# Ledger of designs, part 41: designed miniproteins, single chains

Each design is a single chain, and the fold is of that chain. pLDDT is the mean over its residues in the fold that is shown.

## One batch from the design tools (miniprotein)

Design m1402
Fold by ESMFold2-Fast:
Structure m1402 (fold): chain A 72 residues (1-72)
Amino acid sequence: MKKREELVREIMKAFLNKDYKKLAELLGIPEEEVRKFMEEYEKAKTDPEKRIKLMQEFDLRLREAAEKVENG
């Protein structure tokens, strides 16, 4: 669906651009939490297990945000 696809695209763009404010808005979480997540992800560059866990948590939040856009 276009709404979900657009949201995912915007989230990916904000993630790549390190736009924490935009990511916070799109995911529906505080900007500080996005900043901490991004910092942990960068610090976990050499820790594959930590990165997998962080990406799983991010994917869950992304799915929740996408569902809200489709149903809201």
Scores: mean pLDDT 75

Design m1403
Fold by ESMFold2-Fast:
Structure m1403 (fold): chain A 77 residues (1-77)
Amino acid sequence: AEELAQIYNKANSIKFRAEDLKTLAALGGNEEAVKYAQQAIDYANKSMEAARNGDLEKAKQYLDKAKEYLEKGESAL
């Protein structure tokens, strides 16, 4: 469905942003931000997998977690 595709695309965008954050945090020696960025990557991957499997509820839940950890990582910089 269109909604699942939108969630997949949003999760994929968060994944790329979190990978960039992880790289910047690692270069700066910020271990806390690296950990949050990794959690954001992991949840974004789970959201994309749930979306591929047609699980709208899980895809949304994992997307929200990916956003939460991305925001925590950015705040830890």
Scores: mean pLDDT 89

Design m1404
Fold by ESMFold2-Fast:
Structure m1404 (fold): chain A 74 residues (1-74)
Amino acid sequence: SEAEEKAKKGEELFKEGKLEEAAEQYMEALRIDPSLKKAVENAIKVAQELGKKGKEKEALELYTTALRLYDEAQ
């Protein structure tokens, strides 16, 4: 699916250390399929790494968005 393709691209970007680009791809995946648990879990990991790099606002926004979209889909 398109959501799975976005999540896969997010994984590739995350492995390359492109945290902000990875975050964008995971947010897109969750917007398409908010029940995609793998995308939520990986978005949380990216948010944690963004926080470690001092990008606390971006980290919090990604955390909040991922959890909200996932919760709304349950």
Scores: mean pLDDT 82

Design m1405
Fold by ESMFold2-Fast:
Structure m1405 (fold): chain A 108 residues (1-108)
Amino acid sequence: TAGSVTIAELAAGKSAEEALAAGRAAAPDDAVGLEAAEEYARLAEMVENRDRDRERILEVARRALEAETAVLEAKAAAEGREISEAERAAMEEANARILEEVRRALEA
């Protein structure tokens, strides 16, 4: 059926668009199978969008941490001091831990 072809192509790692096109090409007159194929492709697209949104959330988190670091650097400069190498290393380690926690939360 069109649905069976679409799900098999999705399992093979094809995109939602490619999998749906394969299903439609295999059984263009299978109305029920085409409806199933379209639903499988829609679900696969939602998963693809979720994974893209996860990457976007991680990028936003990274930018927010960079912005906070810049504020701390600006504050140190306003106080007439440079951020020490040890303080910079500690901030980088803390930021790495926060990004790992965000990634882990998104996988849950």
Scores: mean pLDDT 76

Design m1406
Fold by ESMFold2-Fast:
Structure m1406 (fold): chain A 115 residues (1-115)
Amino acid sequence: MKLSQSVLEQYRQQAKKLEEEIKKDPNNISSLFSLSVYYAMLGEGEKAFEYAKKAVDLLVEELLKNNVPKHQAELTFIGFEIGVTGSLTFAGLDEEAKKVSEYIKKKLDELLKKL
């Protein structure tokens, strides 16, 4: 599905703002996740996947450090997967969506064994 030009321009502006935030705080999980979603919607699947991986890796570290309940970790990862893979699929990037889903599932399985 093709997004309107105005929506694409909005997403480009949001991605640029988030990149400036990441320059100041490269470990900001929320900004990394949002950036992965915006790049997915912009059709930049490789960038979306790289930001998603970094966000997931940092999230694993945070959830382990805080010893969160397994069900809370599962719900958090489901939210991440839906957000990123949904955006990639909407942009027609089905192969990248599959890679993100496989990476998230692998990291969640590893996390649940340590919690």
Scores: mean pLDDT 83

Design m1407
Fold by ESMFold2-Fast:
Structure m1407 (fold): chain A 57 residues (1-57)
Amino acid sequence: MERHRRLIDLYDTPEVAALRAELAKLEGDDTIEAGVKRVELAVRLTVEIRRRIAAAA
């Protein structure tokens, strides 16, 4: 339970929320350009989450 709550907190940061909002703007857009942007945002989101985990270690 505690680990699950901490994981939620990592996903509920302002930086992560901003990246998720950008991904949501691309929802329903099936262009190649939107696909590339989604990949870029997913990579940035992963980096931010990993950075926070590293800072906690």
Scores: mean pLDDT 69

Design m1408
Fold by ESMFold2-Fast:
Structure m1408 (fold): chain A 87 residues (1-87)
Amino acid sequence: SAAEAEQRAVVALLQELLREGMAKHMGIKLEDLDPKTIEEFIEKVAKATGRKPEEIREQIKAELEQALKDTSITLEELLAAREELRA
């Protein structure tokens, strides 16, 4: 259905924006964002917050799942966020 196609597009774009945002925050190219770089980022956040890396991983996962479940974020808002992130 059209609604299912739109939902898939929203999820795909959100995942793209999260990867781009992470790469931009770390000052690296998107193509250099690998599992090791992501783990190093998690370790830095854990150290800064005084929490275990496993807790940070679970927190990020839970927040992403909750955001996808409870969000009324429109495709238009995500496209605007992508343009702002790339500027």
Scores: mean pLDDT 63

Design m1409
Fold by ESMFold2-Fast:
Structure m1409 (fold): chain A 71 residues (1-71)
Amino acid sequence: AKSGLDVIREYMKELGKERLTEEEAVEALERAGFSRGTAERIVAIGRKLGLDKDGLFSAEQLYEAASAAGM
């Protein structure tokens, strides 16, 4: 089975992007198996921790945010 990190990376490859906007990050996390509410909470925690770069998230940064959210 693919990990959630692999699912996020595949979504980024589909979009042709190395980093995701906040809305794209929520969609990537939903594809990885999180609910929309949980995905939005993970992205909000990532922002608070400064894990974004110019408002954009890598797959690794989203996973770090999910870990910080207790996921």
Scores: mean pLDDT 82

Design m1410
Fold by ESMFold2-Fast:
Structure m1410 (fold): chain A 72 residues (1-72)
Amino acid sequence: SMMKEMEEEALRILGRNPVVLRGELIQSVMEKTGASYEEAEAAIDRLIDEGLVERKGYLISLTEKGRKLYEE
């Protein structure tokens, strides 16, 4: 349940913002869910592995696949 809550919060933030800093996304997920840094980082990595989220240097954004789920 914690993993799902972290993933849902990350996708909610990314659905409302065109791009975010990785560190800010991790902090926001931690604050909302009470998760540790390592747990929040793992949740974001899972979203990248699932193809819903991509990383460009320090920036995180939704992929086209992720946008279709949460912006439409």
Scores: mean pLDDT 83

Design m1411
Fold by ESMFold2-Fast:
Structure m1411 (fold): chain A 117 residues (1-117)
Amino acid sequence: NSAVSYLKDGVESFDKGNYDEAKKNFLNALQELDNLPESPETTALKIEIYLYLAFIDALQGNYSSAKSYLETAKKLYENSTLSDEQKRSIKTTALSFHLFFTNLGWNDLAELAKEIA
C-alpha cells in the first residue's frame, strides 16, 4: 500500500531528524490517502500525518501552518468514528507532541495537541 509505505518512510526520516524528507513522505502519504474511499482507517492515518506535519512545521518556525495542521487533526478526530485502538495510537502521538511543545514553551500548540491527547 503506497500510503502506508510513505507513512513508514516519513516516520523513519522523522526519527532520524531528517524533517525535510519526513515532510515530503508525509505529504505523499496524505495525497495517496485522499485517493482512497473515506474510512476509519484512512481517517486515523490522516490524523497521525497531520500531527507529524504540525510538529515538523513548528520545529521549522512555521507556527501558522503547524496550528492549521493541529486544528485539522482535531476536527477529523472529533467528527470521526474511530476504534479504541485507533484512538489510543492517535492519543499517544498527540501526548508526545503536547509534552514536547510544553517543554519548549509553545503553549498554544501544546494546548491544541492536548485536546486530541
Scores: mean pLDDT 87

Design m1412
Fold by ESMFold2-Fast:
Structure m1412 (fold): chain A 70 residues (1-70)
Amino acid sequence: SATEKALEELRKQVEDLIKRVRESGGSVRKEAMLEFGEKAKEALDQGVDPSEVAELQYRFDVEVNEAASA
């Protein structure tokens, strides 16, 4: 379904954003957080369950905060 595809794309985008923050030593953390917000909104607009988006948001926040503090 379109919602299933949107969730899969959001998960791939989150992994890419986490990788970019880690590779930058945290210097792009704020930009990555803004970009995640835009992509999460797109996924919600496509009917992805808000609980799935919230779980990805939590995991993203933990990962980018750890990358920035390393």
Scores: mean pLDDT 81

Design m1413
Fold by ESMFold2-Fast:
Structure m1413 (fold): chain A 91 residues (1-91)
Amino acid sequence: DDELIEFALKLGELRRKFVTSSDLEEQEKYAKELAELTGEKELMEVELEMFKLAREGRVDEELSERYRALVNELLPERKELFEKIQKIRES
């Protein structure tokens, strides 16, 4: 399904833009777009807050642990999605 491949490409592009953005307003924009695309609003809010703290030279241990928990929770669903995309390419 071309829609799943297109989704994966758009997700990758938005993630790249989010992580590499030097502008906070631009990071907030891409975080919102990622949340809308994936439904992962909580993960994006946590990541955005971590980037804001990093700009101040700060780290929040509780926030970092929450981020790890969210990533671990979402990892099986993300793996299943990528396996479905791979299977479509092979078929």
Scores: mean pLDDT 74

Design m1414
Fold by ESMFold2-Fast:
Structure m1414 (fold): chain A 74 residues (1-74)
Amino acid sequence: SMELGRELIRRLKEKGVLDEAQAEEAMEILRRSKGDLQYFLSTLHSKGYLDGEMFERIVTGLAEGKPLEEILAE
């Protein structure tokens, strides 16, 4: 979902995982991914914007239907 991907980028920026420039690049990656969140997240991970632990947490949480607020809470 494009909406879910945009919300994820916003929250990662709020947490300081992405700075403003990285958030803009992530938005372009999301657009090229055409809402494919698996491809989008894998691309962010390959660029080093998400470490392996954060990547697995997001993938697992989304698969379990958890809200982003819960997934990104530490």
Scores: mean pLDDT 84

Design m1415
Fold by ESMFold2-Fast:
Structure m1415 (fold): chain A 82 residues (1-82)
Amino acid sequence: DEERLKELTEKLAEVLFEALRREFPDVPDELLEAFARGAAETAARLFLQNQKEPTLSTEQIAEEALRAGEEAVRRLLAEREA
C-alpha cells in the first residue's frame, strides 16, 4: 500500500533527521534531511516486508537505518576534510 509506505517513511525520516541533527550540528539541515529520508525509505520498505514474514527484528531494522544515516554523514564530512 503506497500510502502506508509514504506515511511510515515520513515518520521514520522525522525521527532519523532529529537524531542526525543532534549528532551532526555543523552539517546543513537540508543534507541531514536528505540522508534521513533515504535511510527512512529503506527502513519503511523492510518494515512492511517483515510484516508478512517476521524473519528480521523491527528494532534491528530501525538501528540499521540510523547507522546507515550516520555513516553517510560521516563519509561526507571525511570527503570534505580530504
Scores: mean pLDDT 74

Design m1416
Fold by ESMFold2-Fast:
Structure m1416 (fold): chain A 77 residues (1-77)
Amino acid sequence: DPRELSRRLEELVTELVAQGLSIEEAVRRALEELGLTAASIEVRRRTSPDGKHVLHLVTVTLEDGTVLGVEVAVPRP
């Protein structure tokens, strides 16, 4: 289920980023932990509407063509 996979990926990425990993490294580690192989990974950044966070918008396309979407909010310094 792509929705459940997206939720688990977002949870793991958020945890790994909180531990000090970059978004790119966190996404790779989370995919490895879930046993998923990505054909492509795209990361886009936006400022949250209230200006307090940077939103990292991650799109992962798996080798079977499944697309997973993840949003990770990182506080602005």
Scores: mean pLDDT 81

Design m1417
Fold by ESMFold2-Fast:
Structure m1417 (fold): chain A 68 residues (1-68)
Amino acid sequence: AVEEADLSAPVVAATETIDGVTRAVDPDTGIDNPAAASATRTLTLADGSTVTFTYENGVFTSFSYTPA
């Protein structure tokens, strides 16, 4: 199986699907926390290598690099 939880640290503590939209929420209060939303972006370099950047609350937290 593919497990990505360890690769997503730091991670959003919880997410909830509301009206078909998955958003970050505080698990203790259920209050929406858009600032806790995470995002990833993948960039393909000219040589075929890829770089995946992970952002948490708009802050760069980690990256991975896969050479061609």
Scores: mean pLDDT 53

Design m1418
Fold by ESMFold2-Fast:
Structure m1418 (fold): chain A 92 residues (1-92)
Amino acid sequence: ESELRKLVNEVMLEETEGKSDAEKLASEVAAEQVLELVLAGELDKEKLVKAGVEAARKLLEELGASEEEIKKAVEAAEKTARKVAEALLELV
């Protein structure tokens, strides 16, 4: 149905392979936030990455994750958000 959502799922599968549950969750949240903003018309890659990272950080803090888990998960979320943003912006 949505080619953009399919692309996001493909990038997430590649970026989360071998990662922890916290890193996978953070990457999924970041990717979904980037997709939502691109669909809303945001085309600034750095704004997309920042929004994805902030969404992932907030979720992990609310779940009571340790500072060490948040640090690793946010790093994974930033890499995933950047890859998703690059892929989506190439199609629009």
Scores: mean pLDDT 82

Design m1419
Fold by ESMFold2-Fast:
Structure m1419 (fold): chain A 94 residues (1-94)
Amino acid sequence: SLEDEVARELFLRFVPDGVELRLEGLSDQQLWALASMISRSLGLPLPQSLEETRALVREFIAEVDKDGDGAISLEEFIEYYRKLLEEELKKKLE
């Protein structure tokens, strides 16, 4: 679907080899970009510090990481992105 393609392109932006997304593998700019994307998708205020940015991304990884290895696969990222969009649509329809 279009949503799956967008999620895949976003994942590859942070993980060029398409294998795994890890907090430790992200630069400060990539952390900010990912946190900003999450905040906008959820209607949350943008993080105002590097600590808030890291906390938001860490929480995101923990929610998506089903096997507890500290990494997100492409498939887990796509599934979570679909759920995120569904929750946002529900909020806008309430």
Scores: mean pLDDT 72

Design m1420
Fold by ESMFold2-Fast:
Structure m1420 (fold): chain A 62 residues (1-62)
Amino acid sequence: TPEAIRLLAESFGARVTDEAARVIAEKTAGLTDPQEVVDMVRRLAAAAGGEITPEDAERLLA
């Protein structure tokens, strides 16, 4: 869910655009373990340095 992705990113100190949240949700749709989703969002927040763009999501989740 894009809303859950946005809230997770904000908990790690990063903002996420609506499009980036959608991309992350699509890339993680096959994951059944919520912890894997949390770990991916945390990694994206750390790498992006404040705002996660769709380009960041595409590159870092590839």
Scores: mean pLDDT 75

Design m1421
Fold by ESMFold2-Fast:
Structure m1421 (fold): chain A 83 residues (1-83)
Amino acid sequence: MIEEELERLVEELHREYVKFLTDLIKNKISQEEFDKKLKEFEERMLARAREHLRSIAEKYGIKLTDEEIEQLARELVERARRG
């Protein structure tokens, strides 16, 4: 079901967040460099969420606007961040 695919996407994104943060903490980088890398990582996660949502919508015959995909992608990324 679509809800199961969305939950799976959140779990995948969460694992990538955990790995990303763990790697950054181990490298003892500056706060400025941390903020820069986090922003770049979040932009990549949003792009992946958008593409996956488009794929799911197409698979289930759901018509989503670009605005709706953007909103859902942001919500999924926020859920992944919270864990």
Scores: mean pLDDT 81

Design m1422
Fold by ESMFold2-Fast:
Structure m1422 (fold): chain A 84 residues (1-84)
Amino acid sequence: GLRLSPERAAAIRAALLEAAATSPPGVARSLRLAAEAVPEDLLRAEASATMALMQAFVLGDEATAARVAEVARRLAEAERALGL
């Protein structure tokens, strides 16, 4: 099947973990779950990143929401490249 390059997978995981390190606990947990799903289950990674984004919006944390949205967009681009 089509797969992410190791470099792209590592970059996405690093971005998710970096966002988690600067996020509130609930958002951070969802971002770590997304990172654990990369590269094996990109759809689960996107679902977890979407949950993190929703949690950031509920908290009114615009800076966290912006960072999470950017990483979620990179996950969606990776899924699209794989035909998911």
Scores: mean pLDDT 81

Design m1423
Fold by ESMFold2-Fast:
Structure m1423 (fold): chain A 77 residues (1-77)
Amino acid sequence: SLPLLSPTETRVFDAVVEHGPLSISELARLTGLSRGTVTKAARELERKGLVRIDRRTGIVSLGPLGRQFQALRDRAR
């Protein structure tokens, strides 16, 4: 797992990386987590600068910082 992410945050982040912009409901479906758990994880990922949450739609997107973080993670593996 990533040093700065919990297991739950890692699952949510990986789903956004693999599938692109996703709603909270889509993230819950893809990860098998509850909507509340996904919302908390997405907010923590946004606080860490790795994703952005659209205030109107709730859509979670991977930002440039999140892309850089994933690229570094991929090179480490």
Scores: mean pLDDT 81

Design m1424
Fold by ESMFold2-Fast:
Structure m1424 (fold): chain A 91 residues (1-91)
Amino acid sequence: ISTLKQLITQLQQTTNDDEKLRIGQEINEQATSLIQQEKEEAYETIREAVNALREAARNSSNPDVAKKFSDLALEIDVGLGISDIKRAVFA
């Protein structure tokens, strides 16, 4: 969780698109791992990561870079949504 929080902060502070994309990919890897491990205590931080990636997409001047951030955010959001549906169905 602390690694994911650090990556979110780095993404928000970074101005270079290549570095932001690298951080975005690391966020995706960390978030996906936490979702697969069903670390529910991390889900709020994962939602913050999705929002940060969507913000990076909206603020990108390059449409290709914006699409990559949007795609990363969607991958995480879908994974988190599937976890939420499983909880609702089996609760």
Scores: mean pLDDT 74

Design m1425
Fold by ESMFold2-Fast:
Structure m1425 (fold): chain A 99 residues (1-99)
Amino acid sequence: EEEEKKKKEAQKKLKELEERLRLAREAARLVYEKRYEEAERLVRELAGISRSQFYELLNRPLDEALALIQKWYKEGKISSEQAMVLAEFLATYEELKKK
């Protein structure tokens, strides 16, 4: 039963992560539509970052923004799940900018 509890918790965390990644993609569309306030609110809720961190990521090229996310993760400022959410957000936004 202890192993079953761990499996159920892992399944719950995976579903929560899938939903957060879906919302991260939605936030990228909001940025593309210039709905910055709504996108900021959503990303900050999902990734636990500040307003200044959100705009710092948007003002960087994708490779530099991803490097900054990895730095924040290594410094313990964000979790691995939050780092994945931010990476999905930025990757989706970059694809939307490509036309």
Scores: mean pLDDT 84

Design m1426
Fold by ESMFold2-Fast:
Structure m1426 (fold): chain A 71 residues (1-71)
Amino acid sequence: SHMDVREELQRQRDFTVKYLKDLRAKEKDRQALKEKIIQAGDSLVDHARAHGLDDIAEEIEREIRDLVDEV
C-alpha cells in the first residue's frame, strides 16, 4: 500500500541520515564526504519519486542540501 511504502522509505531515510551524520564525524576528506552525501541523497530521492512520493523527495533534497552545506 502507499502507506507501507511511505513508512519503509522514511525508515530508509532515517537510517541513511544517521549514517551520513556519523560519516561526517569520521571522514577527513571533505570532497569525498560531499560526494557520498550527494550520492546517498540522490538514491533516496529517486526511490521516493519512483513511488510518487514527491513531498518526501523534496524534504530529502532539503535535508541533503543542508548536510552538504555543513561540511
Scores: mean pLDDT 84

Design m1427
Fold by ESMFold2-Fast:
Structure m1427 (fold): chain A 99 residues (1-99)
Amino acid sequence: RLAAIEEAAREAVEAQRPRADELAAAHPGDEAERRALTRELLRETYRLFAERAGEPELAETLLRMAEGGDRETVERFAEIFGLPPEEVEELLEVAEAMR
């Protein structure tokens, strides 16, 4: 289950990389605009990843995480991925950084 999810995530990231580069090039020097576009791209990437993984609940959880989700959202994400408790704290740090 986790291996299939990781594979889907890798494919989704690879598919979106050229678009991320294009968006950065189109908005040079505007950090706020690039951050907003990067978040939009990340949400789309998570949607594609969840669809490929066949886990519809994962899509909503990842989208909330991309929007700066709270501890409850991160804990659900960790549960779906089967992550150990130590990695949950790292995900909380990432979620807080995205706020």
Scores: mean pLDDT 59

Design m1428
Fold by ESMFold2-Fast:
Structure m1428 (fold): chain A 87 residues (1-87)
Amino acid sequence: SLEEEVEKVMEKLEEELKKETDSERAYLLFLLGVQDARDLVEQGAPEELVKKYLERLKELAEENEVLSEKQKEDINKRIEEVEKLAE
């Protein structure tokens, strides 16, 4: 199901982030995650599924010790833009 595919994508992202020590590479991983969420919206995925994915992505960014504050702010802004698109 789409829900199971989204869960697998999130699990892979979490695994990659646990191994990443470079702030620029971690930032790019989050940008790819935001793009995946945009693609879900464009494909007509349920709003609840998209928002659940974005909420988890936001939590991962907040918990990440490698990202700079500026990178976290940029990621959060991009997440908010996708949340508005999912409405």
Scores: mean pLDDT 86

Design m1429
Fold by ESMFold2-Fast:
Structure m1429 (fold): chain A 87 residues (1-87)
Amino acid sequence: SALERLRIAEEIMELWAKAQEALRAGDYATAEAYLAQIRELVERAPVSPEVRARMLALLDEARAAVKAGDYARAGELMQELLDLLVA
């Protein structure tokens, strides 16, 4: 349902904010743990398999951007993921 997708989006936004805080502190292990929790939420999201595949691809690209130190790109990709979830 749309309400369930909004709740998942709120949880993803909170986890992404916590991941960003961990990255600013240099705590990459904690940031990766939050990104893993985001992946679990995406995998359980009540969206079509097609939309879920696109969201997982965006998350994988965001994780790669984080590993490369490109936090601006990671933020853009996370916003695209959230926009797709609540569409």
Scores: mean pLDDT 89

Design m1430
Fold by ESMFold2-Fast:
Structure m1430 (fold): chain A 68 residues (1-68)
Amino acid sequence: SSWIQETQDDSIPLVDRLERALKLAKNPRAKEMLKKALDYAKQGNDQKAVLLSVSGAILEIEEESGVG
C-alpha cells in the first residue's frame, strides 16, 4: 500500500510514519506488527521498530498482491 513508500522516507520522523502506516494498513497481522513497532520506536529502539515495520509491510503486500 501507499504507507509502505512513506515508511521508507527518512525525512519523516519514524513515530509519525508508523502512526500513518497503522491508519492505512489493511492486514490485521500487519497492524499488530506496526503497533509493536510504534511501541519500540517510542522506547527509542528504532532498530526493532524498523524490523517490525518491515514484517508488517510484507504482510500488507500479501493482502494487496492483486492491486494495480
Scores: mean pLDDT 72

Design m1431
Fold by ESMFold2-Fast:
Structure m1431 (fold): chain A 89 residues (1-89)
Amino acid sequence: MEEKEKELKRENVKKILEALENPESEEAAMLGGALSTLSEEEREKLIEEIKELLGLDEEEVEEIKKKIEELIKYAEERKKEMEKLAKER
């Protein structure tokens, strides 16, 4: 991975962490939606990439995994509610 690309990726990862700490933010809602489109394998690779780029401890990685799962769950619930409201048969 190129140094410049890695630095940009680190900045993006830090923004992800900030969104995870503020689950009610617009950034968190957008992140949750994007993460919900990823497969489990893709999410695992993303978490491993975050660990490598930020040098996270195992405890921090576990916290991030839990917060990501919670954001995905909230995004899924919100998506279903909005689909219910928008789709009247």
Scores: mean pLDDT 71

Design m1432
Fold by ESMFold2-Fast:
Structure m1432 (fold): chain A 81 residues (1-81)
Amino acid sequence: SSRDKLNAALGEGIQLIADYNAGKISEEEFKERLEEIAKTLSPEDVKTLMELLKTFVEKYLSDEEKKKRIIEILDEVEKKV
């Protein structure tokens, strides 16, 4: 279902943010994997996913510069859909 796909994408997106924040993956890899997730979803579900991921970033990340960069990347990926 659309809801099950969105929930799976949210979990994957949160993990990607955590891995990027921890320096486990590059910015290029983070963008590529987010774009792959976005391609599996409708434009409406991509918008919802990006709003939820921004909320996660605002609540759980402490580095203001990293927060800003992740939000910029999320906006770039949303714009490509």
Scores: mean pLDDT 87

Design m1433
Fold by ESMFold2-Fast:
Structure m1433 (fold): chain A 64 residues (1-64)
Amino acid sequence: MPSLEELIEMLKKMLEAKRNKDKEKLKKLIEEFSKKLNIPIPKSYEEAILLLYDKIAELVRKEL
């Protein structure tokens, strides 16, 4: 499983790609995210971001 730092970095990259309207980079980041977590590829950017936030929150709770 990716570390908390890796998940935060991935979130930053996805947010940047969305802001820049770089659809190709965003698609690659979503595919990389699904591969690293061994989950099905999210159907939308919104789904990918929600899953990423959920994983970050899960790891933060385990460290507390």
Scores: mean pLDDT 78

Design m1434
Fold by ESMFold2-Fast:
Structure m1434 (fold): chain A 98 residues (1-98)
Amino acid sequence: SLAKFLEKMKKKAIELVEEAVKSDPATAKKLIDKMAALIYEQALRLLEEGVPKEEVIKMIQEIGDAVLKKAKELGASQELIDLIKRAIQDVIDTVEDL
């Protein structure tokens, strides 16, 4: 189901953000880039399976909300919070342009 898929994706994205919070800025950037790439890859698969673009974007937004909540709970820097926000928005913009 899409709901189970979304929860698995949230968990994987959160794991990368948890590692990023513990990392130096250069490593954190690479982990957030990896998170964005993973979300984008899965978004493409859902679109190929016939999931409407609007629903895919909504799922990306929900993943973004979950990782931002976790990053804030872990005391992430404002710089890391902004990096995560920008990475999620870039994925949304890229999917919208498809």
Scores: mean pLDDT 89

Design m1435
Fold by ESMFold2-Fast:
Structure m1435 (fold): chain A 86 residues (1-86)
Amino acid sequence: ENLKKVLQEAIDILREMEAEARARGDELTAKAFQSLIDLLKSLLENPKVSKETILRVLNAAIQLARSTGREDAAERLEKLKEEVEK
């Protein structure tokens, strides 16, 4: 249950950044966020995915957020990563 909440919160953060990239006309960055959203959605459909797989997707999201100057979003994603790392 907590894991589904983490995945949903990560999707919500990535949707914010995808919308911002689209508003700027940054189609490559918007597509990159959309790909990560699609990956996280697939993980929501499989409750037995490994923590390692989730951490890899979250790490990719954190790096992409930082590359766009959204350190606040990267910090939010890092807190979600800590909740997965038990």
Scores: mean pLDDT 83

Design m1436
Fold by ESMFold2-Fast:
Structure m1436 (fold): chain A 78 residues (1-78)
Amino acid sequence: DKARAAALEREAGELLLQASDYATESAKLRLKYVTEKDSLSPEEREAMLAQADEKNAQSRELTKRSQELRAEAAAIRA
């Protein structure tokens, strides 16, 4: 079904956009860490890096789901 394949491709695109947003948030936290590290406590620095890592992990998970949806769409088109 061409319509189903197109819907999966659209959903995959939306997930990639969300993944990009999380990656941007992670990068912003890492930049803040670099610029503010000397004014932050060790605990605050650790928490900031942990938060950046969490957002990066969310980005990777959404990218994986997008790839799975694209693979399903490709199978429908085959």
Scores: mean pLDDT 87

